# Designed miniproteins, single chains, continued (2): the designs that were tried, part 80

Each design is a single chain, and the fold is of that chain. pLDDT is the mean over its residues in the fold that is shown.

## One batch from the design tools (miniprotein)

Design m6777
Fold by ESMFold2-Fast:
Structure m6777 (fold): chain A 72 residues (1-72)
Amino acid sequence: SLEKFHQEVLSILLDSGASEEVAQKIADEITAAVRAKDLNGALKIIQKAVDEGIISSEAATRIATLVNEEIL
């Protein structure tokens, strides 16, 4: 379920210390990329979040795994 995917991504972002607004924005962007089956777009959003210090590499790996499972 795309709704369940969105909730899981949002939870990882919030647990990483992102504000509610930042977490929702990133979760929405990743979910939109997954809905479009744009794997590269989703991974680019995740990488930007790591580069900006919003999430750790460990959190990024968890989100990337969820993205691959949802698109597969």
Scores: mean pLDDT 88

Design m6778
Fold by ESMFold2-Fast:
Structure m6778 (fold): chain A 92 residues (1-92)
Amino acid sequence: SSMQQQLEQTRQEMLSKNPLGALRREVLIAEASAGVHELGVATAEIVAKKNPSSREEDLALAERHRRLAEQFRREAARLRERLLEEQRRLLE
């Protein structure tokens, strides 16, 4: 099995045992992933400034990291909304 299949199986097991805990975990992973890419933007911009020979490539890398950070921030927001929905459902 691929690593991705193993991760999905772990996700499904967590959701069946503790849906709120699993969703909180997914929010934290999405936020951490966004943070890694935000650090990637800062790193690439520093390299671009200090190393003119790779400037174009490093600025392109910064833009790729920026897009991925935005995607993970949107995913975290979606997961937080889902978490709130599940919390409301369990408090009925």
Scores: mean pLDDT 87

Design m6779
Fold by ESMFold2-Fast:
Structure m6779 (fold): chain A 79 residues (1-79)
Amino acid sequence: MEKAKKLYEEGVKALDAGDYERAVQLFNEAAKEFEKNKDYTFAAKAYTLASVAYRRLGDLEKAQEYLDKAIEYMKKNRE
């Protein structure tokens, strides 16, 4: 609902501003709220952007971990 969308939008703003640590925090919170609403598509999108933020921070291990999470959530909404 509104909280998940607002957290996601704030995460995108943080990512665009180069505040990658803030972006990761916001996308993690957004993904959890989307999961509570069973919106696995937006949860996957939030984890994908958290992965992008971790890559910008140079944390390639976390970037891969979050990309793997996104892929699993994308599969939940596929046949």
Scores: mean pLDDT 83

Design m6780
Fold by ESMFold2-Fast:
Parts: structure tokens; C-alpha cells; sequence
Structure m6780 (fold): chain A 71 residues (1-71)
């Protein structure tokens, strides 16, 4: 679906950004981002949970934005 494609695109973009900075940010922040992205990806496979997947992807994106600004 278009919603699943949008979530997958967000997760891919977030993964690429995280890969670029993951070794340069605090370990606890890196673990939180990884946990949110892993859960968002799992939930994105269930059409009934796409809103929850999107919310977790957005939270991960916010943490990545904050981490990038701190570098």
C-alpha cells in the first residue's frame, strides 16, 4: 500500500542517516534509535499497525535530527 511504501521509505532514509552517525553519538542514544527503527520495521509488515509503525519511525527521525545537530 502507499502507506507501507511511505513508511519503508522513511525507515530506509533513517537507516542511512543513522549508519552515517551511529559510531559518533552516545551509545544509549544509538541503542534507542536502533530499537525504535527495528520495532517500526516489524510493525510496518502488519497493515493494521501502520499508524503505530509511522509514529515510531517519526520518533527515531526526531532523535536522529537531534543527534546530527549535536555533531
Amino acid sequence: SAEQEAIRARLAANAARFAAIGDRIPADVAKEIETLMVRAMALSEDPSRLAEAAALAERAEGLIDEAERAL
Scores: mean pLDDT 86

Design m6781
Fold by ESMFold2-Fast:
Structure m6781 (fold): chain A 90 residues (1-90)
Amino acid sequence: MLKPAILDGALVEDLDAAVRRLEEEEGFRVLAENLVSPAGVRFSIVEREVDGKTLALVLMEGKELSEEEARSAVEAAIETLRERGYEPVL
């Protein structure tokens, strides 16, 4: 059975800097880095355990995304999480 992960998302202007900050300062671990969605959105997935639960944070690069771009990145992130042994929960 896949491990449950609470899915959350954030838009960032500098993807690599945001991932490093979360990893070094906030105790996140990189699950997947430097991915590109079918709509061309760069994203990375980081995780940490919060209150005994796994939080999976999808970092999407950009200043603004259309609904279609955001959906494309989230769907690609869900597929990646399942490949890494996690079941996303909202």
Scores: mean pLDDT 84

Design m6782
Fold by ESMFold2-Fast:
Order: structure tokens, then C-alpha cells, then sequence
Structure m6782 (fold): chain A 65 residues (1-65)
């Protein structure tokens, strides 16, 4: 969907800015962010992506790898 694409692009862009690898997976109404970085970097990515997820009616779950 357009909303999922917007969230994925936002997450990837934020990951590039942080210098970390990010993968995005969608399951039902939940967007899963897999961050290959520190907990602090993952929280910064969550802060950027969460408003986009909220606007799309999606739940956001952030995972460290």
C-alpha cells in the first residue's frame, strides 16, 4: 500500500542518516523495524517513523539485531 511504502522509505532514509542497516516487515496492522545498531539509534529511528505509522493506522514494533 501507499502507506506501507511511505513508512518503509521513511525508515530506510532515517537508517541511512544514522549510518545503520534497517529492514522493514509488515504483518497485519503492524510494521516491524529491524535495526542493526545501538538501542539509542533504534530509539531515534522509532521517533522518526512512529508519526508515519500513526498516520497510517499501523502499530510500530522496533527490534534490535
Amino acid sequence: STAQAALALTAIGAGIEEGVRVRVRFEGDTAHLYVEGTPEQAERLREVVEPVARAAGLRLEVHLE
Scores: mean pLDDT 86

Design m6783
Fold by ESMFold2-Fast:
Structure m6783 (fold): chain A 64 residues (1-64)
Amino acid sequence: SDEERLAHAIEIGKQQAIAAAHYLSGAESAEVEVTLGDETLTVTGRAGDAVATFTAPLSQILGL
């Protein structure tokens, strides 16, 4: 359950960060980086000169 919730949050974060970076830059390709901290999930999308970040507290993702 927790692994599935985290995987789903990562997937949503990737989709949102990439879409936002594409929208802001107009670039065709995007890179994504996932950083899992002790309390926060951070997903960063980069496309051209644009950077878009999705963040979510792990407590909210996992229901802690």
Scores: mean pLDDT 80

Design m6784
Fold by ESMFold2-Fast:
Structure m6784 (fold): chain A 100 residues (1-100)
Amino acid sequence: SMDQQQRDLARSVLRRIERIGQQMQSQSTDPQLIQNIDQLIDLVRFAVQNLPPDVALSIGRTAHSHVVRAQQYLNQGDVQTAQQVVQQGIRRVRQMIDTS
């Protein structure tokens, strides 16, 4: 079904976010960035496990977009902007959970 396909895609997106997050955490010793990445991953994991498949997939895609963009800034040495992008992702994902 479309719901099962969306659930499988949401789980796949979560795995990609976890991988990117782990890479970012290995590239930076900034404790706030490390903590913010963990918080974003936990929120996406919550959504994948507890929310409808379409909502979980939307949340996963939103978080994925933010971690990809944050990693690009981190790779350029811009830790401050990387932190801001992860924080934006957390705020947006929380809003999506709260309105689901």
Scores: mean pLDDT 90

Design m6785
Fold by ESMFold2-Fast:
Structure m6785 (fold): chain A 63 residues (1-63)
Amino acid sequence: MKGILVAANATEEQKKFAIEEMRRKYGVDEVEIIEAPDLAAAAELYRELVLSTDEPVVGVAGP
């Protein structure tokens, strides 16, 4: 099962943590990372994906 991670300026550590959490909670075997240019774009993408797919969607944002 594929999961989707929407990232905005996230560190590699934050992305790794999010991916491991997705594997534990949802049992995903693949994670697609989508890089958004800012938090607002990430939030919009997240809403679209949650409404359009049965796959787990998680957001992560850096400072």
Scores: mean pLDDT 83

Design m6786
Fold by ESMFold2-Fast:
Structure m6786 (fold): chain A 89 residues (1-89)
Amino acid sequence: MSEEERLEELWRLAREWFAKSGQPLPTDRRPESREELLAMIEEGLRAWFERQMADSTDEAAKAAALASVPALAQHLLDTFESIVQQKMS
């Protein structure tokens, strides 16, 4: 699998995951790199938390949730990488 094919598969897995979570990622903007894909996953997670916390007045809980986004995004991308790697084996 080429780097481009791997990135496309990772992007497909990310879109499927976010669609199932009720917060679809935009399909009109494709990532050109793994770093860009990670940034898009972070944006999707921030949008999901913002939606979930829209009616909340707990500013500390909002801050904690948003602070967790980079770690959650990295964990999610690592999970997709593992799935792609298993398909190649």
Scores: mean pLDDT 78

Design m6787
Fold by ESMFold2-Fast:
Structure m6787 (fold): chain A 82 residues (1-82)
Amino acid sequence: SEHESLYEEVLDALDRYKSALETLLKEYPELLDPELIKEALKVLEESKKKIEEAAKARDAEKIREIFEETHKEVQKLLEEGR
């Protein structure tokens, strides 16, 4: 179904995002504020829980909305950490 396909795609995207942020934190801690990177990682973790609930409710639109909001929030945190 559409919500199941979107759920899998979005979780994969969030996992890749998490890996990139973990690499930045470990290899380039002087480049960005590590506390803001940790906050971004927390945002991704909380987003996964919200997306799980939206998928349980079979709400594809909510899954998309949460993903878009998460992406925007993480970008803002990384800009603040520069």
Scores: mean pLDDT 82

Design m6788
Fold by ESMFold2-Fast:
Structure m6788 (fold): chain A 74 residues (1-74)
Amino acid sequence: SSPTLVVVHAEATDETIEALEKLGFRVVHRTDRHLHAVADAPSVEEGLKLAEEASKIPGVTSVSVFDKVTGAPV
């Protein structure tokens, strides 16, 4: 399985940031209201699992998963 990138858009609250960081996400952009965070996964299967867990966090507005080899959505 291909290494994957998981990309999250979320509300910029301390609770949401802490929950994302506990899952292994790194905040790459932040404003007063919104943030973008990313995490690397070693496979598509682990990337989809991570995306499912991130989607359960209150304040997460979107989750996208990309194959890092092809750049295509998974």
Scores: mean pLDDT 87

Design m6789
Fold by ESMFold2-Fast:
Structure m6789 (fold): chain A 80 residues (1-80)
Amino acid sequence: SELLARAEALLEEIERLLEELAPRLAEEYGISVEELLEGIRRAIEDARAMARAAVAAGEEAARAFVATLERDLAAARELA
């Protein structure tokens, strides 16, 4: 599925950016880098499951999910 591949590529990029930002965000929010990285990994794993569910639900749901991920990626890039 083209939409699933797009969602997975967006999630991979979001994960990379958040992991790169993790030391700065951890300092800003007063949490450990390890706790933040664990939270990021869990959130990305959940989002991957949601991407598969959206694709299974149909093209409209898949497109809506991809659009959400594109907004999330843009927000993550603004933090970088």
Scores: mean pLDDT 85

Design m6790
Fold by ESMFold2-Fast:
Structure m6790 (fold): chain A 65 residues (1-65)
Amino acid sequence: VTRLVGSAIDMIGLLFEAGLSVKRVYDDGRIEIEAESEEDLEKAKKVAKEHQERYPDIEVVVRLV
C-alpha cells in the first residue's frame, strides 16, 4: 500500500512536469488525465509508456476532452 501510494505520487509528478492535468487519482493505482489537445494526449501516452515498467502497478487513463 505505501509503495503503491509512493509510485502514484512519482507518476503524478512526472505528468505534472510534462504539463498535464491530473483529473483524479484512485486508491487502486489508476490516474485519470484530461488532455485538451492531440499534443497533450500524445504527451500523456508517452509519459505513461516510458514509465510503465518502473511503475507497473500504476495505470494511466488518458481521455481527450
Scores: mean pLDDT 75

Design m6791
Fold by ESMFold2-Fast:
Structure m6791 (fold): chain A 70 residues (1-70)
Amino acid sequence: GDARGAAAGVGAGAREGAEAGGPETAYKDHSIAAKTLGADEEGGRAGERAGERAAGEPGYWGNVGTLKAS
């Protein structure tokens, strides 16, 4: 084992993830998982669209914070 090689390995993986943005790898893995689980791709896409909308919805916690600001 090479400590120097470990850093290079981590860098390569991080670079690939950063370049692909991670979602590409997740997308590929999700497709395989959905097929393996027998889950319809509709379920995967529906969850992704709903999740993205929910995750992109800011102010959810901010709305709760407003109650404290009363």
Scores: mean pLDDT 44

Design m6792
Fold by ESMFold2-Fast:
Structure m6792 (fold): chain A 66 residues (1-66)
Amino acid sequence: MKERINEILSKLPEELKKEIDATIERVRQRLAEAAGSTDREEVVQLMADALIEIGDIIEKILESLK
């Protein structure tokens, strides 16, 4: 699995690779904040924001491979 992902990433434009790395770091930070939060609504919002960013980057990857 990781090998196949790495192969796909190697074919992407360098700008998109940098955006993917930045998105992973932002998602990681949002999930860490969610794990530390005692507010259920805040946790749901942070997780939703993380999923939206993941969805956006996946769409950009798919568009780049067309």
Scores: mean pLDDT 75

Design m6793
Fold by ESMFold2-Fast:
Parts: structure tokens; C-alpha cells; sequence
Structure m6793 (fold): chain A 78 residues (1-78)
């Protein structure tokens, strides 16, 4: 279920970065999963949200961590 996978991904991001996501954010991640979006596309969307929420981390580290979390989450929900 794309919505369950999206919720799991978002929960991992909330724990890792100490931020909160909205149900609308979860729905958009679920839409990306349903469309077969790549790990990079999903990670890019989440990266943008983290930047908007004020997560202060260099772009290379944040890009690496967001992609790593998405890959790990998708492996466990497959």
C-alpha cells in the first residue's frame, strides 16, 4: 500500500531530523510511490520539505541521508 509505505518513510524522517510532517506531505509521498517515482525523486521532494522546515545541514549530507533513508524504508516495505 503506497500510503502505508509513505507513512513509514515520513516517520523515519520525523525521527531522524526531529521534525513533523502533515497528512498532506504523506499523501504527496504516496502519490510519488504510486507513480513509480525513483528513490532520487522521492528523496528530492523530502529534501525540499526539510529545507523549508529549517533543517540546518549542508546540502551534500542532507541529500545523502534523505536518499539513504528512502532506500532503506522501501527495502523494508517491499
Amino acid sequence: DPREAARYIVELFEKRFNVKFTEEDIEKVAELLEKGASVREIAGYLHDILKKKGVKMDDLTLEFLTELIVKEALRRTA
Scores: mean pLDDT 82

Design m6794
Fold by ESMFold2-Fast:
Order: sequence, then structure tokens, then C-alpha cells
Structure m6794 (fold): chain A 61 residues (1-61)
Amino acid sequence: DKKLEEILKKSIERNREEAKNSKVPLTDEQIEDLNEALRLIVEGVKKAIERSKNKEIGDLI
């Protein structure tokens, strides 16, 4: 879903801004690791949505 991709982009941008302004600054490597984790979460949510769409069919079995 395009909405999930947009949320991911906003989350990445926000995390970069918060990392720069925090009292505990994150390294570029830590920011990249966080972004990778967010991508994996978004993929998991997409899979959960696809499974949810098929739940009505499963209830018929």
C-alpha cells in the first residue's frame, strides 16, 4: 500500500531529525540499522494485511 510507504518515509525523516537534536546522538550506522528495522516492520504489516484479506475465505473452510 502506498500509504505504508509514505508512513515509512516520514518515519525515516523524523528519526533523522530526532537523532540530530537528541542529547544522545545516533551514528549514521545506527540510523541505517533503524531504517532497516522499519522496512522489515512495514513488510510484516503488508503481509499481515494480505492474510487479513484472506481470513473471510478461511472462515468458510
Scores: mean pLDDT 68

Design m6795
Fold by ESMFold2-Fast:
Structure m6795 (fold): chain A 92 residues (1-92)
Amino acid sequence: KEEALEKAREHFAEGLRAYQNGDYETAAKHFREAAEWAKKAGLVNLAQVARDLADYLEGKGTPEQIFRGYLYVKEIERAGLTPEEAAERLAP
């Protein structure tokens, strides 16, 4: 569980870093990885947020999922969180 938690946080932070650099393909891949590790760790909220972010960046999923991903990105930007801080907030 501890390894899965750390991997989920690491991939989520890497996804946000890639997003900030405009590398949306790499960001989506890291968010997909974060979602799988979060699922293994039992982190339901982080898994959902990471999937919604990947769907937003890839233009896949339902309009609701894409909109949720957009809102998460805007909230993180508005709060001025670093990638690491955002990952900690979503992973207890």
Scores: mean pLDDT 79

Design m6796
Fold by ESMFold2-Fast:
Structure m6796 (fold): chain A 75 residues (1-75)
Amino acid sequence: DIKVRADITKITLLINAAVKENAGKSEETQMEAMVKKIKEEFPEYADLAEEARKESKTLTEFIQLFIEKVREKAR
């Protein structure tokens, strides 16, 4: 519970940093960069990031799906 809340906060900071670093690139490139960073910093969520990437068409959709999957894993 507390760990998952902390992880979601860290993930949100990572997402904000990745969006800033890849500003002006295509949404596809931004999503791929974000998946790569999640795999590096949160390997426990790597499969969920890959899943969210396959199911999403936009950056906003990817972020929403990924956070939802992380929350569901914590149940």
Scores: mean pLDDT 79

Design m6797
Fold by ESMFold2-Fast:
Order: sequence, then structure tokens, then C-alpha cells
Structure m6797 (fold): chain A 80 residues (1-80)
Amino acid sequence: SPRMDELRARAAEIVDEIARVLARLGDTPESRRLLREVLELVNEFEEAVRAGDLDRMEEVVKRLEEILERARKLLEEREE
């Protein structure tokens, strides 16, 4: 499915961006909580992929985007 491949690529890009932000933030209680949320969402995404559930995959991508935004805000607050 071209849409499934697109969603998989988007999820991978967002996860990579989150990883870069968390690496810059360092090992904090907040970064550990965000990492755990990402791992849970990655597992949920894999289940959606196995089920062929495009709506669920899109929902998980949106939730990953929200985590990325939260991580970026935390980094901004910690580096200022």
C-alpha cells in the first residue's frame, strides 16, 4: 500500500527527530517519560501495520507529532 509506506516513512522521520531532540535534552525525568511514550506509540504503530489499519497508523503519527512538539518545547526551556 503506497499510503502505508508513506505513513511508515513519516513515523520513522518523526521518531528520528524526537531522538535528536531527546539526545540534546539529555537524561532527565522528562526525557525518560517522553522516550517511554514514544516506545509505546512505536509498538502501537507496529500493531496497526500488521492489522493494515491506516486510520490507526495516521492517529499514531499525529500523537508522535505531538510528542515531538512537547520535546522541542522542553529543549527550548532547558537551553534558555
Scores: mean pLDDT 88

Design m6798
Fold by ESMFold2-Fast:
Structure m6798 (fold): chain A 92 residues (1-92)
Amino acid sequence: AREAAEAAVEGAREGARAAAEGERAGNAAGAAGGVLRAIGAGIHGGLAGEEAGREAAEGAREAGEEAEREGGGEAARRAGEAGARAARGLAE
């Protein structure tokens, strides 16, 4: 459970970073790919159980906010939020 939550948070961080890079490059497909990576990571966290899903959701949100503060902009925040929403939805 903890390992799944940690993996989901790292995947969400990678997704947020990819979304930020895509947006900066004007690559809409790359930005969308980053969001999808974050969603996939959230799904894995949520499927690991309710506790892991809650931890994955919080971590994904924080990863998106951190990437936004580091210059990733709105795309990074959206990716983190999407991952968090996916993790929470499956943990319910």
Scores: mean pLDDT 74

Design m6799
Fold by ESMFold2-Fast:
Structure m6799 (fold): chain A 69 residues (1-69)
Amino acid sequence: MSKAEAIERELLRLYLAGRITPEQAAASARAAMEGLEAGLSDEEIVRRLEEAGLTRAQAERIVAAIRAA
């Protein structure tokens, strides 16, 4: 599984569970992809995901999914 697919899968899960908006999903996907491309640390990617509207726990789960891909 690609890192992009891991991000999309976790965001889709959160969206279908009613936990994030479509706008938060789009902003979070962008933040995660840009952070990976820039070589940012896990903590910096978490911070950017929180800025996109995710909770700390949601952001950490996305980073874990990226690392597992």
Scores: mean pLDDT 84

Design m6800
Fold by ESMFold2-Fast:
Structure m6800 (fold): chain A 60 residues (1-60)
Amino acid sequence: ALYRLTPEGLELARMAGIDAEVLTTEQIGEMARRLTGDPSTDPEEAARNFEADGLIERVS
């Protein structure tokens, strides 16, 4: 799936060293891993959590 970062999501992505406006599920997982320091973060779970928090919007 593809996700567009909201303005709040873009700020967090920048803090994680990610310079993109549209991310794959795997890239969302990498973003969550960098922000939390948890290498076991599941990409699908991270995507659901970020979408619920208004940080990303699913585009495909």
Scores: mean pLDDT 82

Design m6801
Fold by ESMFold2-Fast:
Structure m6801 (fold): chain A 59 residues (1-59)
Amino acid sequence: SSVAGLEQWLDRVLASVKTEEEANVLINGLELLKKFASEEEREVIDKYIEKIREKIKEL
């Protein structure tokens, strides 16, 4: 998938997070996904892990 497609999907994932528990499960899943991702995809995934962590502070 293109990096833009990955960002669009991750924006939807971020929007779906309603609890700290859900956020932590997603962060763990994204960390696992990074092991199979390209360098460019890993940078995008790291960016969204940070955004999810920031969202936890507001939950």
Scores: mean pLDDT 85

Design m6802
Fold by ESMFold2-Fast:
Structure m6802 (fold): chain A 106 residues (1-106)
Amino acid sequence: QVLSEEEFEALVNASLFAMQYSINQSALDRLQSSTSNPTPLQQQLQQKLQQAADLAKQGRDTYEKAAKSKDEKERKKLMEQGKKIQQQISQLNQQIDQLDKQLQQQ
């Protein structure tokens, strides 16, 4: 099977977002199962993990639509939306990492 460069890029990005969603959801599930009375710091981490998981799902869906789109203008718009979602997830992941490090130091 021969994929166009654009279809390949969209499918790769959709797969990467699916992985990010799975990782963030697993981390959230682990925190919820191990913490019956979450501290404010743990609650903030749970909220950021949920936001990152939701954005990763949106990014996956956006790139899947881009890969299936036959309209060049729609595809370009969806690819740009995916890039913005990736930027937002990157910022959230930095905040998540910082919160996790703070929890490990206590």
Scores: mean pLDDT 82

Design m6803
Fold by ESMFold2-Fast:
Structure m6803 (fold): chain A 78 residues (1-78)
Amino acid sequence: SMEAERQERIERVKAILKEQYAKAGITLSDEKIQEQAEVVAETAEKLREIGDLIQQLIDAEKAGDKEKAAEIKEKLKK
């Protein structure tokens, strides 16, 4: 069902958010993670774009490309 598919997307987003916040040294309550995951899941296309940008950011940081990393961080803020 569409509801089950939405719930699966929310759970995947929650996992990503928990991992990314943990790497950033930020601890959020499960309630706040749930709220953020629901908002993100509403825009599946935007989630894919954010995922791609996060991967590009990791690649830029790994390569030591500070200029590229800064550019991607600005895109993630919008």
Scores: mean pLDDT 78

Design m6804
Fold by ESMFold2-Fast:
Structure m6804 (fold): chain A 94 residues (1-94)
Amino acid sequence: SSMLEALRKEFAELFSEIYEAAVNEDRETFLRRATELLERMLELAKRRNVPEEIIELIEKALEAFRAGDEGTGLALLMEAASLFQQWYDEQKAA
């Protein structure tokens, strides 16, 4: 549960920081931070053999941010993070 708790807390805090960067119009920090997190999530997902649906969602979020579609990217990131957390929770509960 420590890993799941840390991951959950990190996601919540990161979303807060991403939102703050967006409000301050610091788009470079916003995009860099969001894409770095998504890349870390993708690497972890590959190593942990998570469902392909989650991996594809992470990849779509990365593509959205690279295209400058911040709103779509954030929405996809939130969905990917939620599903990733749910998968980990079920992994530990089983």
Scores: mean pLDDT 77

Design m6805
Fold by ESMFold2-Fast:
Structure m6805 (fold): chain A 86 residues (1-86)
Amino acid sequence: MEAEIEAGLAEFRALLPTLSREEQLRALKAAILGAATFPELRELALELARLLAEATGEEELAEEKLKAATEAAEKGDLEAALAAVK
């Protein structure tokens, strides 16, 4: 499982230079939402969000949004999680 996640992340890193900045920003929001709403995929989505935030220069904002959205989702408040990502 860890090896599968790592392989997926490596493939995603190879794809990042082929994405436009707008596509990277859309992917960042999707990764943050995925990490918040799908706990079983949280580790993968968290790493994807980190890579995208680094590529877009939105690292601090992405980290705060991810933390807030994840905490809300863990409490069962999915509406608050969605609001945190916006």
Scores: mean pLDDT 72

Design m6806
Fold by ESMFold2-Fast:
Structure m6806 (fold): chain A 68 residues (1-68)
Amino acid sequence: SLQSQSLSQQLLVALLSGDEEAINRLAAQLKAQGQQAVNEALAYLRSAVSLDTYLDLEKKLLEALDSS
């Protein structure tokens, strides 16, 4: 959805800038929306950056999801 895409774009910026507060807030929002939203965000990240960058961002997101 457009809402999920907007959230995914915000998440990409936060992950790339290392904004821990934004990462945690956006991860909590994704978790509240359910596994589908998490999967859509991961798919967006994979399409937006190189594989090496994606693996680093995926790790950060999964850690934030686990702590939320």
Scores: mean pLDDT 83

Design m6807
Fold by ESMFold2-Fast:
Order: structure tokens, then sequence, then C-alpha cells
Structure m6807 (fold): chain A 57 residues (1-57)
């Protein structure tokens, strides 16, 4: 579970960095920005669920 939390944290950080790069580039399509935002929300939800599981374990 701790390894899964660390992996999820790393993935959230990676997606956040990529989203920041995409937002800084005026040539990035809105569709790509929307996709990155959706992926970030999904990974944040997964991380939240893993934290709840860890606290109940």
Amino acid sequence: LEAQVREAQAEVARLLARLREALADPNTPQEEIDRLKAELRAQEARLAALYEELLRS
C-alpha cells in the first residue's frame, strides 16, 4: 500500500508538471490540456482513496 501511495504521488507530480508546461505553451491544443486535467483529477481521486485505505489499515 505504501509503495502504491508513493507511485500515485509521483504520477500526480509528473502530471502536474506536464500540465504546467502545456499551459505555458500557447501552441498546446485545448484538447490536450483538458485531457491532462482529467488524468490529474483521476490520479488525485486514486491517491485520496489510497490514503483512506492506508489510514483504515
Scores: mean pLDDT 81

Design m6808
Fold by ESMFold2-Fast:
Structure m6808 (fold): chain A 74 residues (1-74)
Amino acid sequence: SDGVLASLARLIAPSPEHEPRAYAVLRALAPEITDLETLWRIAAAVAEHLLTGRAPSLAELPPALQARLRELLA
């Protein structure tokens, strides 16, 4: 649900200015998110990147999702 992704984007964004970026990344990855653990790992990586401006730690995510998330956060 877009409403769920929008709420999660608001939760993980360090400030309101980051909400559209957080939402765009979550929306693009939504078809790849098959379980709650993967959702929270992606949310944590997006939050870390938006908060620090650095490349997030992706070691805990499947390799395909690591590559896609790096592309989206570039």
Scores: mean pLDDT 77

Design m6809
Fold by ESMFold2-Fast:
Structure m6809 (fold): chain A 80 residues (1-80)
Amino acid sequence: LDEIKELLKEAIELVDTDFEKALELYRKALELLKKNGFEFKAELYEGLFDIVRGIAKIVGDEEFYKKQFKKLLEDLLKDI
């Protein structure tokens, strides 16, 4: 669990500077959640991310996407 929290904290710091790496760390954190028995929570946050990504594509705003993704990461970090 502490390893997952560390990955999420690093991802949050990277959202504005290295968005691709932030996404990679987020995906790694979700896989570790599944392996540690938090499968439902991982699936929930996967679904929430898909919604954020979908809305960002419609809006066409990269800063909106980054802001919403950062919020999603913060919410997940608080929820575990």
Scores: mean pLDDT 84

Design m6810
Fold by ESMFold2-Fast:
Structure m6810 (fold): chain A 86 residues (1-86)
Amino acid sequence: SAAAALEQREREEIWRVMDEVREAVERGDYDRARAILTEATGTAGNMSDEEMRRLIDGLARATAIAREQGLDFDQFQEVLAELAEE
C-alpha cells in the first residue's frame, strides 16, 4: 500500500512537470521549459540547443495530446515513446 501510494505520487509529479513544460512552450518561453526539465531530470547534459528544443517541443506535443484525449499516464508514456521515434 505504501509503495503503491509512492508510485502514484511519482506519476502525478511527472504529469505536473510535463504540464508546466507544455504551458511554458505555449507561451513561447523555452528558457523556462528547459529549466523545468533540467530540475526534474537532473540533466541538461551534452544536448545542443536544437536537440533540447526538439525534446521540449515533443514533450509539449505529447502532453497536449494526452490532455485533449483524456489519456491516463500509461497511455501518455506510449505517446512519448512514439514521438521519441521521430
Scores: mean pLDDT 73

Design m6811
Fold by ESMFold2-Fast:
Structure m6811 (fold): chain A 59 residues (1-59)
Amino acid sequence: ASLEIEAEKLAQLFAEGKIDEKTLLQKADIAARDLGVQQETLLKAVGLKLKVLNPAALQ
């Protein structure tokens, strides 16, 4: 899957409270490795998606 699709899936799961921060980091590491990108790049994309889906989740 693309970086954007994986970031959106992870952001959605986290915003809905289905995964905690530790699980988010673990899933992001695996997905980033599969995509051939740095974990920090994927996490930045997740953060941007979270601001759109639920701005309050980042407070």
Scores: mean pLDDT 77

Design m6812
Fold by ESMFold2-Fast:
Structure m6812 (fold): chain A 67 residues (1-67)
Amino acid sequence: SYREYLFKKLEGRISEENIDKVLEATKGNPELLDLVAEQLKATLAANPEESITEEDVDTVLSNLDLS
């Protein structure tokens, strides 16, 4: 499941609502999903005390021209 993949890749530091937003934006494209997941993982590495926010998701999607 792409949902499980994202949750595990981001160490559970993402809400269901933000997972749904990523899945909707990537439209079942696994390559786009991997790109989003890698950028969100980099965001977590830069901010180890914070979970992924909706703003983080919107920024990553905008950077990849998905929103």
Scores: mean pLDDT 83

Design m6813
Fold by ESMFold2-Fast:
Structure m6813 (fold): chain A 96 residues (1-96)
Amino acid sequence: MKEEVRKLLEEIYEEDPELFYKIAYAIGVKKGDEDLVIKARVLLLRLRGVSKEEIENIFGKEYAEKSEEELRKEMIDWIAENTTLEELLEIKETLE
């Protein structure tokens, strides 16, 4: 199940990074994980062209300094550990 969740998340990211960030945000809110919510918001803001300096001022240096690849990997690892395939599919369907 964890591996299936991870594979689906990687596929979503490759096809539609914005959808991946929205899914991660929804999971973070639903599970009450502030770190996942912040990571998703950081990547959504980067997608909108918000500067590293503005992100640092809102969320702090730690989140602003991490690359997209680092944040994506950490988010996928957390979601795979804390979300079932069924929950992920339900959230994905709602956001599509």
Scores: mean pLDDT 87

